# Designed miniproteins, single chains, continued (5), part 65

Each design is a single chain, and the fold is of that chain. pLDDT is the mean over its residues in the fold that is shown.

## One batch from the design tools (miniprotein)

Design m18250
Fold by ESMFold2-Fast:
Structure m18250 (fold): chain A 94 residues (1-94)
Amino acid sequence: SRAELRALQSEALQRIFELVSEGKSWEEIGEELLAFLRELAARGVAPEDLRTVFDAALQALRWIQSQTPLSEEERKEFEKVLEELRREAERIIA
């Protein structure tokens, strides 16, 4: 249902913000997001809903990054993590 999809999006965002508040790396945050997507896929969540959850999470990651000044090296690391995250998510979503 739409309410269930919204709840999954909210859970993904909550997990991301919690990990950020704990000082986790972009790689660790990405790994947790991929683990969550795998859990949802294993529970039979449809590919279109998995994509919606992933897109919301990706938007949140971009917003968080925009709120903190990054060095050139930190920006490159963030972009690398996002590219790897997108590739792995596509393998889960298909």
Scores: mean pLDDT 85

Design m18251
Fold by ESMFold2-Fast:
Structure m18251 (fold): chain A 89 residues (1-89)
Amino acid sequence: MDKVSQAYGTVRNLLGYYSGRSSEGRKARDYWNLALTYAVLGDEKKAQEYLEKAVEYLRKAGASDEDIQQFRDSGQTVIDALVEEEKKR
């Protein structure tokens, strides 16, 4: 298990790389942690807002278009899974 676990791993690897290199990368990690918090709480709108802020700061950290696309796709997969799970409760 599974596509979601792989997506989470991808996000963690990208954030680990960029947060180790710049303050902007550390901001991206902080915004991703907020996106996860709101996703777990079922607040899809705020989770999406903070995912977009994490993407903005990864771009400022010098992330390639490929890394940004991979982070966005994987981050969205994680958020969607967490929000869906909370709505089933």
Scores: mean pLDDT 85

Design m18252
Fold by ESMFold2-Fast:
Structure m18252 (fold): chain A 63 residues (1-63)
Amino acid sequence: MLQNALEALRSGSAQAQDLLNQLNKDQLQEVVKQLCPPGTLAVLPQGLELRKQFLAKFCRPKP
């Protein structure tokens, strides 16, 4: 599950949000650690659902 979400985010896949929605808190933290700038964990929104939306929007690699 986690690797599929990471790959979807790296590729900008339309499935990235759906895959993020299947991740638990610890898996989301690993996504932030691997794809987002240092310090992103400190500014993540409260609540698991808001964090998933934030990651899909802000930590997705853009061409």
Scores: mean pLDDT 65

Design m18253
Fold by ESMFold2-Fast:
Structure m18253 (fold): chain A 73 residues (1-73)
Amino acid sequence: SEIEELKKEIDKALKEGKLSQLERDHIISYLDETGDVELAKHLLRAFTGEASLEDINAIRTHLGMPPAPAPAP
């Protein structure tokens, strides 16, 4: 399923240090509660290196997610 595939990608990103534990937990919770794969994919892609750190932090702020452990200064 798309949800299972996306969860595997999220887990891999966490293992590679591209995603924080809090970000991983938030995206997984969002997927489990809403089933909104499209927004979850966007969040994953943004966090895993398709956006700058500043852009990622702006997106997180907009979505009410906690900041990364190493946010843009």
Scores: mean pLDDT 70

Design m18254
Fold by ESMFold2-Fast:
Structure m18254 (fold): chain A 115 residues (1-115)
Amino acid sequence: SNKKRLEAEMTAGVLEILASSTRHASISMVNKGEPKEKIVELIKSTMELLGKEIRSWGNPEAIKIFEEMRKKVDELLEKLKAAKTKEEQIKIIDEIHELVLEAISRILEVVLKEV
């Protein structure tokens, strides 16, 4: 239905805003010299919020896309912990953001096929 399509598109838009806001905040924290542990915690908290929302939709294919993305993000977070320069940290944060946006796009496509 048109209503269910609009609701899915609006929710995806909110998740994209959350992801972009997390990227902006994470890069700001790197530039301010905040501890890497705080940056990792912020990104993990965002991933938990995204996961709760996506799981609430009850779509198994969407959940699988999220879990596959989450595993790649967790690997990048380990690289972020090891990164010694601000440039390396920002590059990893950008890679995480790209993975999250790609996953949200794929999840929206899957959810829209059922509506």
Scores: mean pLDDT 89

Design m18255
Fold by ESMFold2-Fast:
Structure m18255 (fold): chain A 89 residues (1-89)
Amino acid sequence: AEKLLEEGKKLAEEGKLDEAIAKYEKAIAIYRERLAKDPEDLETRINLANALDNLGEVLEKQGKREEAREYYLESGMILIEVGVEKATR
């Protein structure tokens, strides 16, 4: 999952936004599956929040601002719940 985030970030930096989205969506799916089995996995919660934030940023670059907002809000809520104060965009 972490390698998918690195690949997605590289693709986003290259301007390959659709490919970056696909990598982030795969990482998010893996993190959600891990949390379904272990809901208290703090590291996976933080990694999920980071993946959602990265996906939101790429969607915003594509002009999909409402979709981006939803992912930013979910990311922010997860980080608040785990005791990390992070403002949503």
Scores: mean pLDDT 79

Design m18256
Fold by ESMFold2-Fast:
Structure m18256 (fold): chain A 100 residues (1-100)
Amino acid sequence: SKEQLQQLLQQIQQTVAEILEDASKILSPEEYERLKKAFERLLEEMQKAIDEEDYVRAILTAGALAFTLRALQLMNPELNKELVDQAVSLLNQLEALASQ
């Protein structure tokens, strides 16, 4: 349901905020600001897709964010892997629910 998608997105937003806080201690200020803006844009697109019931766009946006998070963790192994794994798990759950 749309309500379940909204609840998952809220959890994703919270977990991504925690990842960004961790990344702020590891990345340069320039790299951090670039990453933060990219993540904020993806989360805004996901929110808009859910609001408009454009579930194909929601799936594609969630997939893009999950890929970006995995790439970030691979390039920065000092990032909290548990938080990244949690965010990716929530994004995969959102994709599965949006596919129904």
Scores: mean pLDDT 89

Design m18257
Fold by ESMFold2-Fast:
Structure m18257 (fold): chain A 90 residues (1-90)
Amino acid sequence: MEITGVILAESFKDMLLFAQTFGLPVDDSIFTQLDSLKQQAASGMSLEQVKQKIREIYEQLPKNVQHLLKTLIKQAEDTPLVRELREILL
């Protein structure tokens, strides 16, 4: 399966929504930035630019959210999508 910037941004958003189920707050501005990034990816932003923007958004997150996301991606099954996310988050 070809990994696109849209798929990466959507998968990162899904990880943040999962973090919220554990009671960890994520600011609505983060989701607004991700929705904008998904639109930019769909409009031709390169995969490398999308990866950089996801990293910038990740660095805005509280440390407890960052630690949960790192733990999740380290424990995740090794797939092409997970490898791309590991390059961003680790």
Scores: mean pLDDT 84

Design m18258
Fold by ESMFold2-Fast:
Structure m18258 (fold): chain A 74 residues (1-74)
Amino acid sequence: SMEELRRQLMRAEMELYELAKKIAKLLGIPVEKVLNKELRDEIMEQVAKVDPELAKELEKKRKEIEELRKKIEG
């Protein structure tokens, strides 16, 4: 149902925020900078150099959110 998809999206966004906090601490930058879409590629490149597993987790979570948004909004 649409309500179930919205709940899944909210959960995935919460999990993304927790990953972003870990990355912010790892890179020594504000969490808002990690979540800034204009800096997405730069942040991914930096994370991949320091912690490639965490970079893969971040990419998977972002793709999960994009898929859920596409199902909800079209």
Scores: mean pLDDT 84

Design m18259
Fold by ESMFold2-Fast:
Structure m18259 (fold): chain A 57 residues (1-57)
Amino acid sequence: SPRREAALAEVLRHGKGLTSQESLDRVGELFRRFAAGELTVEQLEARLRELRDEEES
């Protein structure tokens, strides 16, 4: 579906630096919530950016 394809693209784009198991688990949870319709693509993107910022901190 276009929504799932967009989510995968966002995960691939923002998730490239997220290699720890903890970060991957959090990415997986965000993707699951997006797939369930609990998040918009904009919210998913924002949460992935937050994870990237935490990795840099």
Scores: mean pLDDT 70

Design m18260
Fold by ESMFold2-Fast:
Structure m18260 (fold): chain A 58 residues (1-58)
Amino acid sequence: RMAKLRELAEKYGVSVSQLETLLRLMQQGIELTPEEISYLLGLSKAKGAELLEELKSL
């Protein structure tokens, strides 16, 4: 899991700690949209959607 988070962090140009925070919110039942992820991480909507699906598969 941690190795995969590092790979995603490098792929999307974000920090591992940002991804860990998003996963924690999702585990608490907070629904994140691609738009919210894109806004929070400075990504395009398409990249935000891709990252959200990657995080859901963890």
Scores: mean pLDDT 79

Design m18261
Fold by ESMFold2-Fast:
Structure m18261 (fold): chain A 90 residues (1-90)
Amino acid sequence: MEILVDESGNRYEVRTYKNLSEEELKKLLEEIKKEYNVKRLLAKATFLDPEGRPVEGYVYEKEDGSLLYVYKIYDPENNTYTLIVVRPIP
């Protein structure tokens, strides 16, 4: 777990999970949705990171109306996934 602060002073809790298989990624994503009380998906985006790896970004609305950001990164060299979960802190 890491706490990041953006240029505007907003704080975020960041949880990073590495070296996941596709099956482990799917199971973990469902666990994360349940743990954070995700209500619905608001937005999806696909982009490449600076190393050219595919990233899928998701913006979820939680039951309390706050947002949760989730990023899936695929590493084609190792055939593994990284999952990054970003929760804004009030």
Scores: mean pLDDT 82

Design m18262
Fold by ESMFold2-Fast:
Structure m18262 (fold): chain A 74 residues (1-74)
Amino acid sequence: SEQLKLLEDIAVGAYLELVAQGREEEARALMEEISKAIKEKDFERALELLERMAGQLPPARRAAVLAKLREVRA
């Protein structure tokens, strides 16, 4: 699914931002769950987990990621 690929691309971006902030352990755990949901083609679960990951970003970056997720959902 093109939508699942877009979620994966967004997830990688958010993961790298959290790693840069020194939150690698938590980011890794969430990324593992997101990757599993994407492989299982569970779009709803992948989206939920990615929204949770975005919640750990600074407000401006969180808003940008959430906007991209709404675009994928549309």
Scores: mean pLDDT 83

Design m18263
Fold by ESMFold2-Fast:
Structure m18263 (fold): chain A 84 residues (1-84)
Amino acid sequence: SSALEKAKQEAKERDEIAEILKRGEEMLEQLRRYAPQSPELAELGRGISDAIGTAGSTPEKGQEGAKKLEELIEQAERLLEQLR
């Protein structure tokens, strides 16, 4: 049934957004530890904070914000790996 499939998809999307928001907050905490030593990490932290706000704002913006947040988290992970 289309209604069941839609409900399942919406639930999956909410779970994905919630997980990405959690990862974003954890990454933001990590970046704060390194921000005094790296302007690039400080800027990335601001971007992640903004993307968290967008992903958590409205259902229409949630997916776009979550995708942007995921990209920024990936960038932060790569940059931190290069510094370690």
Scores: mean pLDDT 77

Design m18264
Fold by ESMFold2-Fast:
Structure m18264 (fold): chain A 73 residues (1-73)
Amino acid sequence: SLEELRERARRLRELGRERGDELAVRNAETALRLLDEAERYRREGREDMATLLELVAGGSLTVAERRLRRLEA
Protein backbone atom coordinates (compact mmCIF):
# COMPACT_ATOMS: atom_id res chain seq x y z
CA SER A 1 0.00 0.00 0.00
CA LEU A 2 0.97 3.66 -0.30
CA GLU A 3 1.22 3.96 3.49
CA GLU A 4 3.47 0.87 3.75
CA LEU A 5 5.78 2.30 1.05
CA ARG A 6 5.93 5.62 2.93
CA GLU A 7 6.78 3.86 6.23
CA ARG A 8 9.48 1.86 4.42
CA ALA A 9 10.88 5.06 2.87
CA ARG A 10 10.94 6.95 6.19
CA ARG A 11 12.68 4.01 7.91
CA LEU A 12 15.31 3.76 5.15
CA ARG A 13 15.88 7.54 5.19
CA GLU A 14 16.51 7.43 8.96
CA LEU A 15 18.84 4.43 8.67
CA GLY A 16 20.72 6.07 5.78
CA ARG A 17 21.23 9.22 7.84
CA GLU A 18 22.47 7.20 10.84
CA ARG A 19 24.87 5.21 8.62
CA GLY A 20 26.05 8.28 6.67
CA ASP A 21 24.98 6.82 3.33
CA GLU A 22 23.96 9.90 1.34
CA LEU A 23 22.86 7.89 -1.71
CA ALA A 24 20.56 5.71 0.42
CA VAL A 25 19.01 8.88 1.91
CA ARG A 26 18.63 10.38 -1.58
CA ASN A 27 16.89 7.26 -2.92
CA ALA A 28 14.51 7.16 0.08
CA GLU A 29 13.70 10.88 -0.38
CA THR A 30 13.11 10.31 -4.12
CA ALA A 31 10.65 7.54 -3.20
CA LEU A 32 8.82 9.89 -0.79
CA ARG A 33 8.47 12.53 -3.54
CA LEU A 34 7.15 9.93 -6.01
CA LEU A 35 4.67 8.62 -3.43
CA ASP A 36 3.38 12.17 -2.81
CA GLU A 37 2.86 12.54 -6.58
CA ALA A 38 1.14 9.12 -6.69
CA GLU A 39 -1.28 10.26 -3.95
CA ARG A 40 -2.11 13.39 -6.00
CA TYR A 41 -2.84 11.28 -9.12
CA ARG A 42 -5.00 8.91 -7.04
CA ARG A 43 -7.07 11.85 -5.77
CA GLU A 44 -7.57 12.90 -9.41
CA GLY A 45 -8.82 9.38 -10.30
CA ARG A 46 -5.67 8.55 -12.29
CA GLU A 47 -5.15 5.15 -10.67
CA ASP A 48 -2.87 3.74 -13.41
CA MET A 49 -0.46 6.67 -13.07
CA ALA A 50 -0.54 6.39 -9.27
CA THR A 51 0.28 2.66 -9.50
CA LEU A 52 3.20 3.28 -11.90
CA LEU A 53 4.69 5.93 -9.59
CA GLU A 54 4.33 3.58 -6.61
CA LEU A 55 6.25 0.89 -8.55
CA VAL A 56 9.02 3.37 -9.43
CA ALA A 57 9.18 4.45 -5.76
CA GLY A 58 9.54 0.78 -4.79
CA GLY A 59 12.56 0.55 -7.11
CA SER A 60 14.23 3.52 -5.40
CA LEU A 61 13.59 1.88 -2.02
CA THR A 62 15.18 -1.37 -3.23
CA VAL A 63 18.34 0.58 -4.19
CA ALA A 64 18.44 2.17 -0.71
CA GLU A 65 17.94 -1.23 0.97
CA ARG A 66 20.72 -2.86 -1.07
CA ARG A 67 23.16 -0.07 -0.14
CA LEU A 68 22.30 -0.29 3.57
CA ARG A 69 22.64 -4.11 3.60
CA ARG A 70 26.20 -3.77 2.21
CA LEU A 71 27.09 -1.39 5.07
CA GLU A 72 25.69 -3.87 7.64
CA ALA A 73 27.50 -6.91 6.21
Scores: mean pLDDT 84

Design m18265
Fold by ESMFold2-Fast:
Structure m18265 (fold): chain A 99 residues (1-99)
Amino acid sequence: MPLGPEEVKERQEISERMRELRDRGYLVLVFSREGLELAEEAVAAGIPEVLHVHPAVPEEVREELRRAVEELRASYDRPVVVAVDERGAELIKRGRAAA
């Protein structure tokens, strides 16, 4: 069930930088470098909560993400940042198709 080598490396870089944002008190979910850059920009601009999900993401996944953000907000007094761009939507579709 392998992602391509370029996709694996991108996920590793994203995971490391997401950890940095979490250390600053944010709950972060991104799937691409562009989504990560959007999340970092929003944090730098002082936007406490962001839910940006590209329309290409399946509706079921968008509802799951919205529900998860609502539950995280209710359970944790921490800002939540979710940024899924077009590339992130492609990766989600590939993951679901491979399962």
Scores: mean pLDDT 68

Design m18266
Fold by ESMFold2-Fast:
Structure m18266 (fold): chain A 67 residues (1-67)
Amino acid sequence: NAAEAERLARSIATMVRKAALDAGVPEEEAQRLADELYRRLVPHLTAGDWDGVDAALREVAERIRAA
């Protein structure tokens, strides 16, 4: 269900945005990371591509860790 995938992606993106802010990432960049992650997660979640979901989450986590 695409609507369910969008809801889950939005929830994950919101949590990642908070984690980025807590790590000291500027608000604008934290929002951009969250928006990028949301756009990447929706297609993978809709297709049931959990490897793609995991890869997207790992890449964003690495960017936050580097900040």
Scores: mean pLDDT 84

Design m18267
Fold by ESMFold2-Fast:
Structure m18267 (fold): chain A 94 residues (1-94)
Amino acid sequence: SVAALQAQRQALLQEINDRIRPEVIEKQSNQPYIDAWIELLLQAGVITEAEAAEMRRTKPSPRDILDAVIERHGLALSPAQLAQEVLDRLVQQA
């Protein structure tokens, strides 16, 4: 259901924020943080280069990025799978 997907998205965003180092959390509202999110999704093959370019132009929030990914790819890329991939890559970059 939509409510269940929104709950999973909120839990995913919260988990990512909780596990990111404090210096990254402090940057959550700025462009370098958003660019890192877009780059991770592009490298994971979740979004296309055209989608990445559009997102960099519009400067969406991490929530807007997650919403677009979930809507675009449906349930084929579950929030749990996306969370694991994003968290693993953020941990490696830390």
Scores: mean pLDDT 60

Design m18268
Fold by ESMFold2-Fast:
Structure m18268 (fold): chain A 60 residues (1-60)
Amino acid sequence: MYTVEDLAKEAGLDRFPRYGESGEDVKRLAELVGYPGEIDGVFDGRLAKAVAERLEKNKN
């Protein structure tokens, strides 16, 4: 099963960021999942939804 850890690895991160974290790791994750809007580097509800949609689409 495709997981948040697999997503973090694809984004080149050592671990999956937490909700509300900010920084370069969050920007990389947002770019990978196709965040709908301006990438500001904050893990918000829009990013959480985009992550969930990406995980669902990558199920075998």
Scores: mean pLDDT 75

Design m18269
Fold by ESMFold2-Fast:
Structure m18269 (fold): chain A 93 residues (1-93)
Amino acid sequence: SRAAIEADLAALLATARTPVERELAAALAAAAQRLLELREKLGGSPEAEERLRAEEARLQAELAELLARLLEADPSASAEEKELARRAAAEAA
């Protein structure tokens, strides 16, 4: 249900410990909310499902770019984490 998803997103935000984790959790919550609103607006059809898949892919690419940027700016992030995030962003684009 929407309430269960909203509760899960609130829990994700509450468990974020670093500035990077908090920013990423907020971006994930915003992306999930946009997908829920789009799903309600489009209804259920094969065409709507195709549009939702395209939006999911776009949001995944945006989140990967955000993660790479946030980790690059984080002095506590390891070189391995930064490299993996850069590769994920490049692959998602």
Scores: mean pLDDT 73

Design m18270
Fold by ESMFold2-Fast:
Structure m18270 (fold): chain A 74 residues (1-74)
Amino acid sequence: SAAEAKARGDEMAQQVADAKEYYKKNWDSLSDEEKLKLLEQVKGAADQSLKLGYEKAAALAKEFAAELEKEIAS
């Protein structure tokens, strides 16, 4: 149903937000290799969210991926 699809999209958006908070707290402890693996996972989540029409989750995941790319480039 539309309500179930909306709930799943909202849940995915919350999962992305929670992951971002968690990994930001641990960024200084992550190796560049671990950061690259996280970036690929976040990019995958963005693509999957777009495919499913979860616009909010996709936007949050893309934003998180961009922040990770900047951190890795530093």
Scores: mean pLDDT 83

Design m18271
Fold by ESMFold2-Fast:
Structure m18271 (fold): chain A 68 residues (1-68)
Amino acid sequence: MSVEEQIRKIAEELVEKSLTSSLEERAKLGQQAAQQLQQLAQQNNLDIQEVFKRFEEIYGKILKEKLS
């Protein structure tokens, strides 16, 4: 699985779980997603800021599809 596919999976899982979660639970899910992205960046020797940027782009597209 490519790094981009792993980022997309994290984004999709966050959206899915967040739709059925309270605000407090969503904060925890966001923290868990951030930790997974940091680990992914470290394991693949990538800039963490670039990984987060790509995650935000994918996450925003998924949200737009769900809200459209």
Scores: mean pLDDT 80

Design m18272
Fold by ESMFold2-Fast:
Structure m18272 (fold): chain A 67 residues (1-67)
Amino acid sequence: FLKLPISKYKSVRENPATSVEFDRLYEELEKVNVEILKAAVYKDREEIDRLEEEERKIEQELLKLSE
């Protein structure tokens, strides 16, 4: 059971394009987090390092959307 995202309503008030980009970046961030957990199970340090860098880039893009 899922709660409707109230953040979409607030984003539409300010800028509807921002809400669409936020949804996409947030989905990408969740995918990276799942992959980090998988790499941690295998203790694959190289994979973890690569995924941490990808996570950092997505976080930077989310921050830019807040400007």
Scores: mean pLDDT 69

Design m18273
Fold by ESMFold2-Fast:
Structure m18273 (fold): chain A 114 residues (1-114)
Amino acid sequence: MSVEEKLALAIEREFKPEYQPLALEFARRLLEEETIDEMVETAMEFIKKENIDFGVAAYLTALVAVLRGYSDEEVLELLKRLGLSMGLSEEQAEKGAEALLEGARRTVAQVEAE
């Protein structure tokens, strides 16, 4: 199963049908990025353009990073940078990143299980 197929299944599981098309478009945009800095920039632009809730966008960003095989350290760095770029404090960004990583890992494990 491809990363895109796993991502589609994760989005179908976590999001109501009416939100799934936008979530899939966001996730596909993030999959095109090669670096953490590019993923942060793309996520910020998409959040602003589509007026997406930050928590939803950050969770989708975490899902993409986990499914791409990023380490926990890399996912935490990505999510902290995204939070700081959106105006969160260092403490808020760190706590948010840890919660989002845990949630994303849980969702991915469920998609990859039988």
Scores: mean pLDDT 83

Design m18274
Fold by ESMFold2-Fast:
Structure m18274 (fold): chain A 99 residues (1-99)
Amino acid sequence: SNAEKRKEKALELVDKAIEYHKQGKTDEAKRLAIQAARLAALVDRGGEVMEEIYEKVKDYPELYEAFKRSAGLALLFEAARDGGGVIVEENGKLVYKPL
């Protein structure tokens, strides 16, 4: 299923983020953590996938911070979709606008 593929990709991205962080590639690692958070939020909001990712990144403070922030934005994006509103990008930031 598409959900299963997204789950696998989210976990793959987290493992890659940790690998890059261990190599000192912190900006690349943060980017991967952001992508993982977005995919995880689309699959299972606050569920097992999100819990597994939080457990993996909590020992890496910079990745944990990036993941939490991005998961929050992804959940807001999903809530906007469910509620009939939109999130728009203004000056490089996502801003919620209701329909």
Scores: mean pLDDT 73

Design m18275
Fold by ESMFold2-Fast:
Structure m18275 (fold): chain A 74 residues (1-74)
Amino acid sequence: MEEEKKKLFEEIEKAISQLSLEDVNRVLQRHLRLKTPLKSKEEALKVAKSIMDKDPVEARRLLGALEEEIQRKK
């Protein structure tokens, strides 16, 4: 359980590190319907951690969305 969540968070952290703050905000706005963009990648990681604690399935979907954004950047 904790090990799987650790691995999932690690992958999300890597994906966020490969994207700009603008790209991360685009993903979060689309995925979570956030009306206000986040000010830092640290806030994005905090949001991802919160999602993972509440719903690991939703966190996995977020990872997929982040990886799609990376793919679009080529």
Scores: mean pLDDT 78

Design m18276
Fold by ESMFold2-Fast:
Structure m18276 (fold): chain A 108 residues (1-108)
Amino acid sequence: DLEEIEKEPEEKIKYMLELHVEKAKDPSSSKEEKKTIIKGLIKLLKSKNPEVRKLAAEALGEIAKDNPEMQKLLKEEGAVKPLEELLKSKDPEVVKAAKEALKEIEKG
């Protein structure tokens, strides 16, 4: 469950997010599974841990990359506004990840 991921070691968080990105990009995954993953990642954008915010933004960008269906779904699930809020972060790596994710999502 993505909601409890913040309590895990950083290496495990990264691995778990990579698995969720693969599942969201898998054509055999249901629309409900994809929505659940997106909602979890959007919630992680509000984490107090800047590394978790960065990894969640990067994951959303990877899901959006070269995928018009996922770009549309990310907009519908409300990913844009939380990513725009991250552009105000004092952490340059978080800002970079959010900017790259928005660029990929805006292509849809």
Scores: mean pLDDT 84

Design m18277
Fold by ESMFold2-Fast:
Structure m18277 (fold): chain A 68 residues (1-68)
Amino acid sequence: SEVDEIERELLAVYMEALRAGDEAAARAIVALMTEAGKWIKANPDLSEEEKAKILREALERAREILAA
């Protein structure tokens, strides 16, 4: 699913931060992933499309953190 694909991409960005030795970026990315996951869990009526949008926004922020 699109949700599974975005989650895989988020994990890849996190792993890239770890490989780079950027502990601050890795912590920021995992916090971002955790907050997105908490929001989705708190809102069970969200559609798959809405979940994908939330995760895609998290992915964009994660990429920005990694690029900084």
Scores: mean pLDDT 86

Design m18278
Fold by ESMFold2-Fast:
Structure m18278 (fold): chain A 80 residues (1-80)
Amino acid sequence: SERELLIRLAALDIRVAGLEFQVRLGLKHNDQDLLAQARREIEATLADLERMLSVTTDPSDKARLERQRAHLEALRAQLE
């Protein structure tokens, strides 16, 4: 439903913000364990996001998911 999708989108926004913070903190302190955890969580979040994209038909929701995918891909690139 649209309500369920909006809740999932809000949860995704919080999850992405948390990952950005973890990456920033891990890079600042050279915390290899934290960076390894962030890398695994980015990949899991990208997989969840691709599943959401495959069932999303609304253009504005799709655009929001695509922006979050681009942000996660940028975070992943920082860890390569």
Scores: mean pLDDT 86

Design m18279
Fold by ESMFold2-Fast:
Structure m18279 (fold): chain A 108 residues (1-108)
Amino acid sequence: PSLLERYFDRQMERWEQDARSRGLSPLDIGELMIASMTDLIRRHIEDMLAMGLPKEEIAYEARQFLAVMRKRAAALGQQLSPADQARLAALVSQAEKDIEELIKKVEA
C-alpha cells in the first residue's frame, strides 16, 4: 500500500466523522468522498507526470485508484436507498469518465 492509499483512508475517516457531526446524510458523505478521491487521483496523475513515469504506468495507477473509489462507493451504497445508490453510482461513473479523459490526454 502506498502513502497515497493511506492518505485516502484517513481522509475518508475524517469525512465520515465531520459529516456525521454536521448532520450530513450518507449520500452527502458519498458525494464528498467521490469529489475528494477524484481530486486526489488528478493530483496523483499530475505528480506521476512531473516525475516522468511511463504513460502506461500512469494509466495503470489511475485505474487502480478508480477501482478503490468504486469499491468504497459500493460499500457505502449498501446503506442507501435505491435512488441514492443510483445517484452515487452516477457520480462514480462521471468520475471514471473524467479520469479516463485525463488518461487519454496523458497518452497523447
Scores: mean pLDDT 80

Design m18280
Fold by ESMFold2-Fast:
Structure m18280 (fold): chain A 81 residues (1-81)
Amino acid sequence: SAMEQIRAGIRQFAAELRAKLEEVAATLPADVAARVRALLARIEALVDQMLTSDLATQQELDAQIQELAREIGALIAEAQA
């Protein structure tokens, strides 16, 4: 039950992130949009790993996801400046 709630939360986060970033990417220059989508694909691969991983590995993968999300944020901020 608790683990299924955690997995559901991870899936929901990934779906919301994809929707939000695709909306933003549509407003960006094509080269920046491509880089954002490449980073999103990397986040989605890490999310897939989290869904089948133990808690310790999930924590390591979460740190990697947070770093990639920061990179996406920086790219969007630079493109909108």
Scores: mean pLDDT 84

Design m18281
Fold by ESMFold2-Fast:
Structure m18281 (fold): chain A 74 residues (1-74)
Amino acid sequence: KLSPEESAALRELLLELGRLREERFGKDYGERLPTDEQIELLNEATERVKRRHPELAEVVDRLVAEAKAALRAK
């Protein structure tokens, strides 16, 4: 159901999010964070993915915008 580019972008986003959670919240890793903190992590993960894979920038932006909208609608 996902295009190859969407699958690649999602995989890279999840990897960078995992690294950021460990770096920033080691003792609270795996716990649910407040919405603002989740959005901050998504922004940082997005920047890291775009830096490493600029060809995925538009796909990553779209996926992250959808994720942020879902978090804010809570």
Scores: mean pLDDT 74

Design m18282
Fold by ESMFold2-Fast:
Structure m18282 (fold): chain A 77 residues (1-77)
Amino acid sequence: ALEAAFAAAMAKLKATHPAAAAILEATVAALQAQNNATALALAKTTVVLLAQNHAASFTDAAAATLTLSIKNIAALL
């Protein structure tokens, strides 16, 4: 369910905000490489929620802020 929702959210973001989508994909790939399942699940869930509720406000600045927040949370886990 989460993987399908994440794939759909990323497809939507790639169509509307390709630069922001690329930043998020790189972040998710880095978290997968770290094998941090909790941080990865949080990152994917956050992307899904933002794509569903705030698609029009999803900008490069928002993607950068989200990436920093996810990295900070991952460091705590």
Scores: mean pLDDT 69

Design m18283
Fold by ESMFold2-Fast:
Structure m18283 (fold): chain A 78 residues (1-78)
Amino acid sequence: MEEVKRWKTALISLLELLIAEAKRAGLPDEVIEDLQNYLKKVEKATSKEELLKIARELVEKYGDRFPALVQALKQLEG
């Protein structure tokens, strides 16, 4: 569905930006690898519910560091 594809594309783009920012900021390899693993999970996601679950996990782990994740979750929850 177009909505799922739209949210999936947006979340992938956001994660790519966050991974680039994490690398520029010199964050630990463990953080970068975890974000890359979430990117792979988003790429495999096929439903809005699955994307919402992934977004909630990202906000729980990294929301304080990356406020853009909180905004993405709010938009996805509608």
Scores: mean pLDDT 81

Design m18284
Fold by ESMFold2-Fast:
Structure m18284 (fold): chain A 61 residues (1-61)
Amino acid sequence: GEALKEKAIAGAREANSGAAAASAAYELRQHGEISDELGDKAIAAGKAGDVEAALAYMEAG
């Protein structure tokens, strides 16, 4: 639920890496905590190294 989403986003923010953000977004999408569209955007942003955009997409879901 919400607690999983909050922990995943907080962990990605603390790690401050695109790979960590992409991994967190992938897990949230797999668990249905964010939409497929937002999850895919967050994963793509994380893979590109844009941690801020990845976090914003995860928070928007």
Scores: mean pLDDT 82

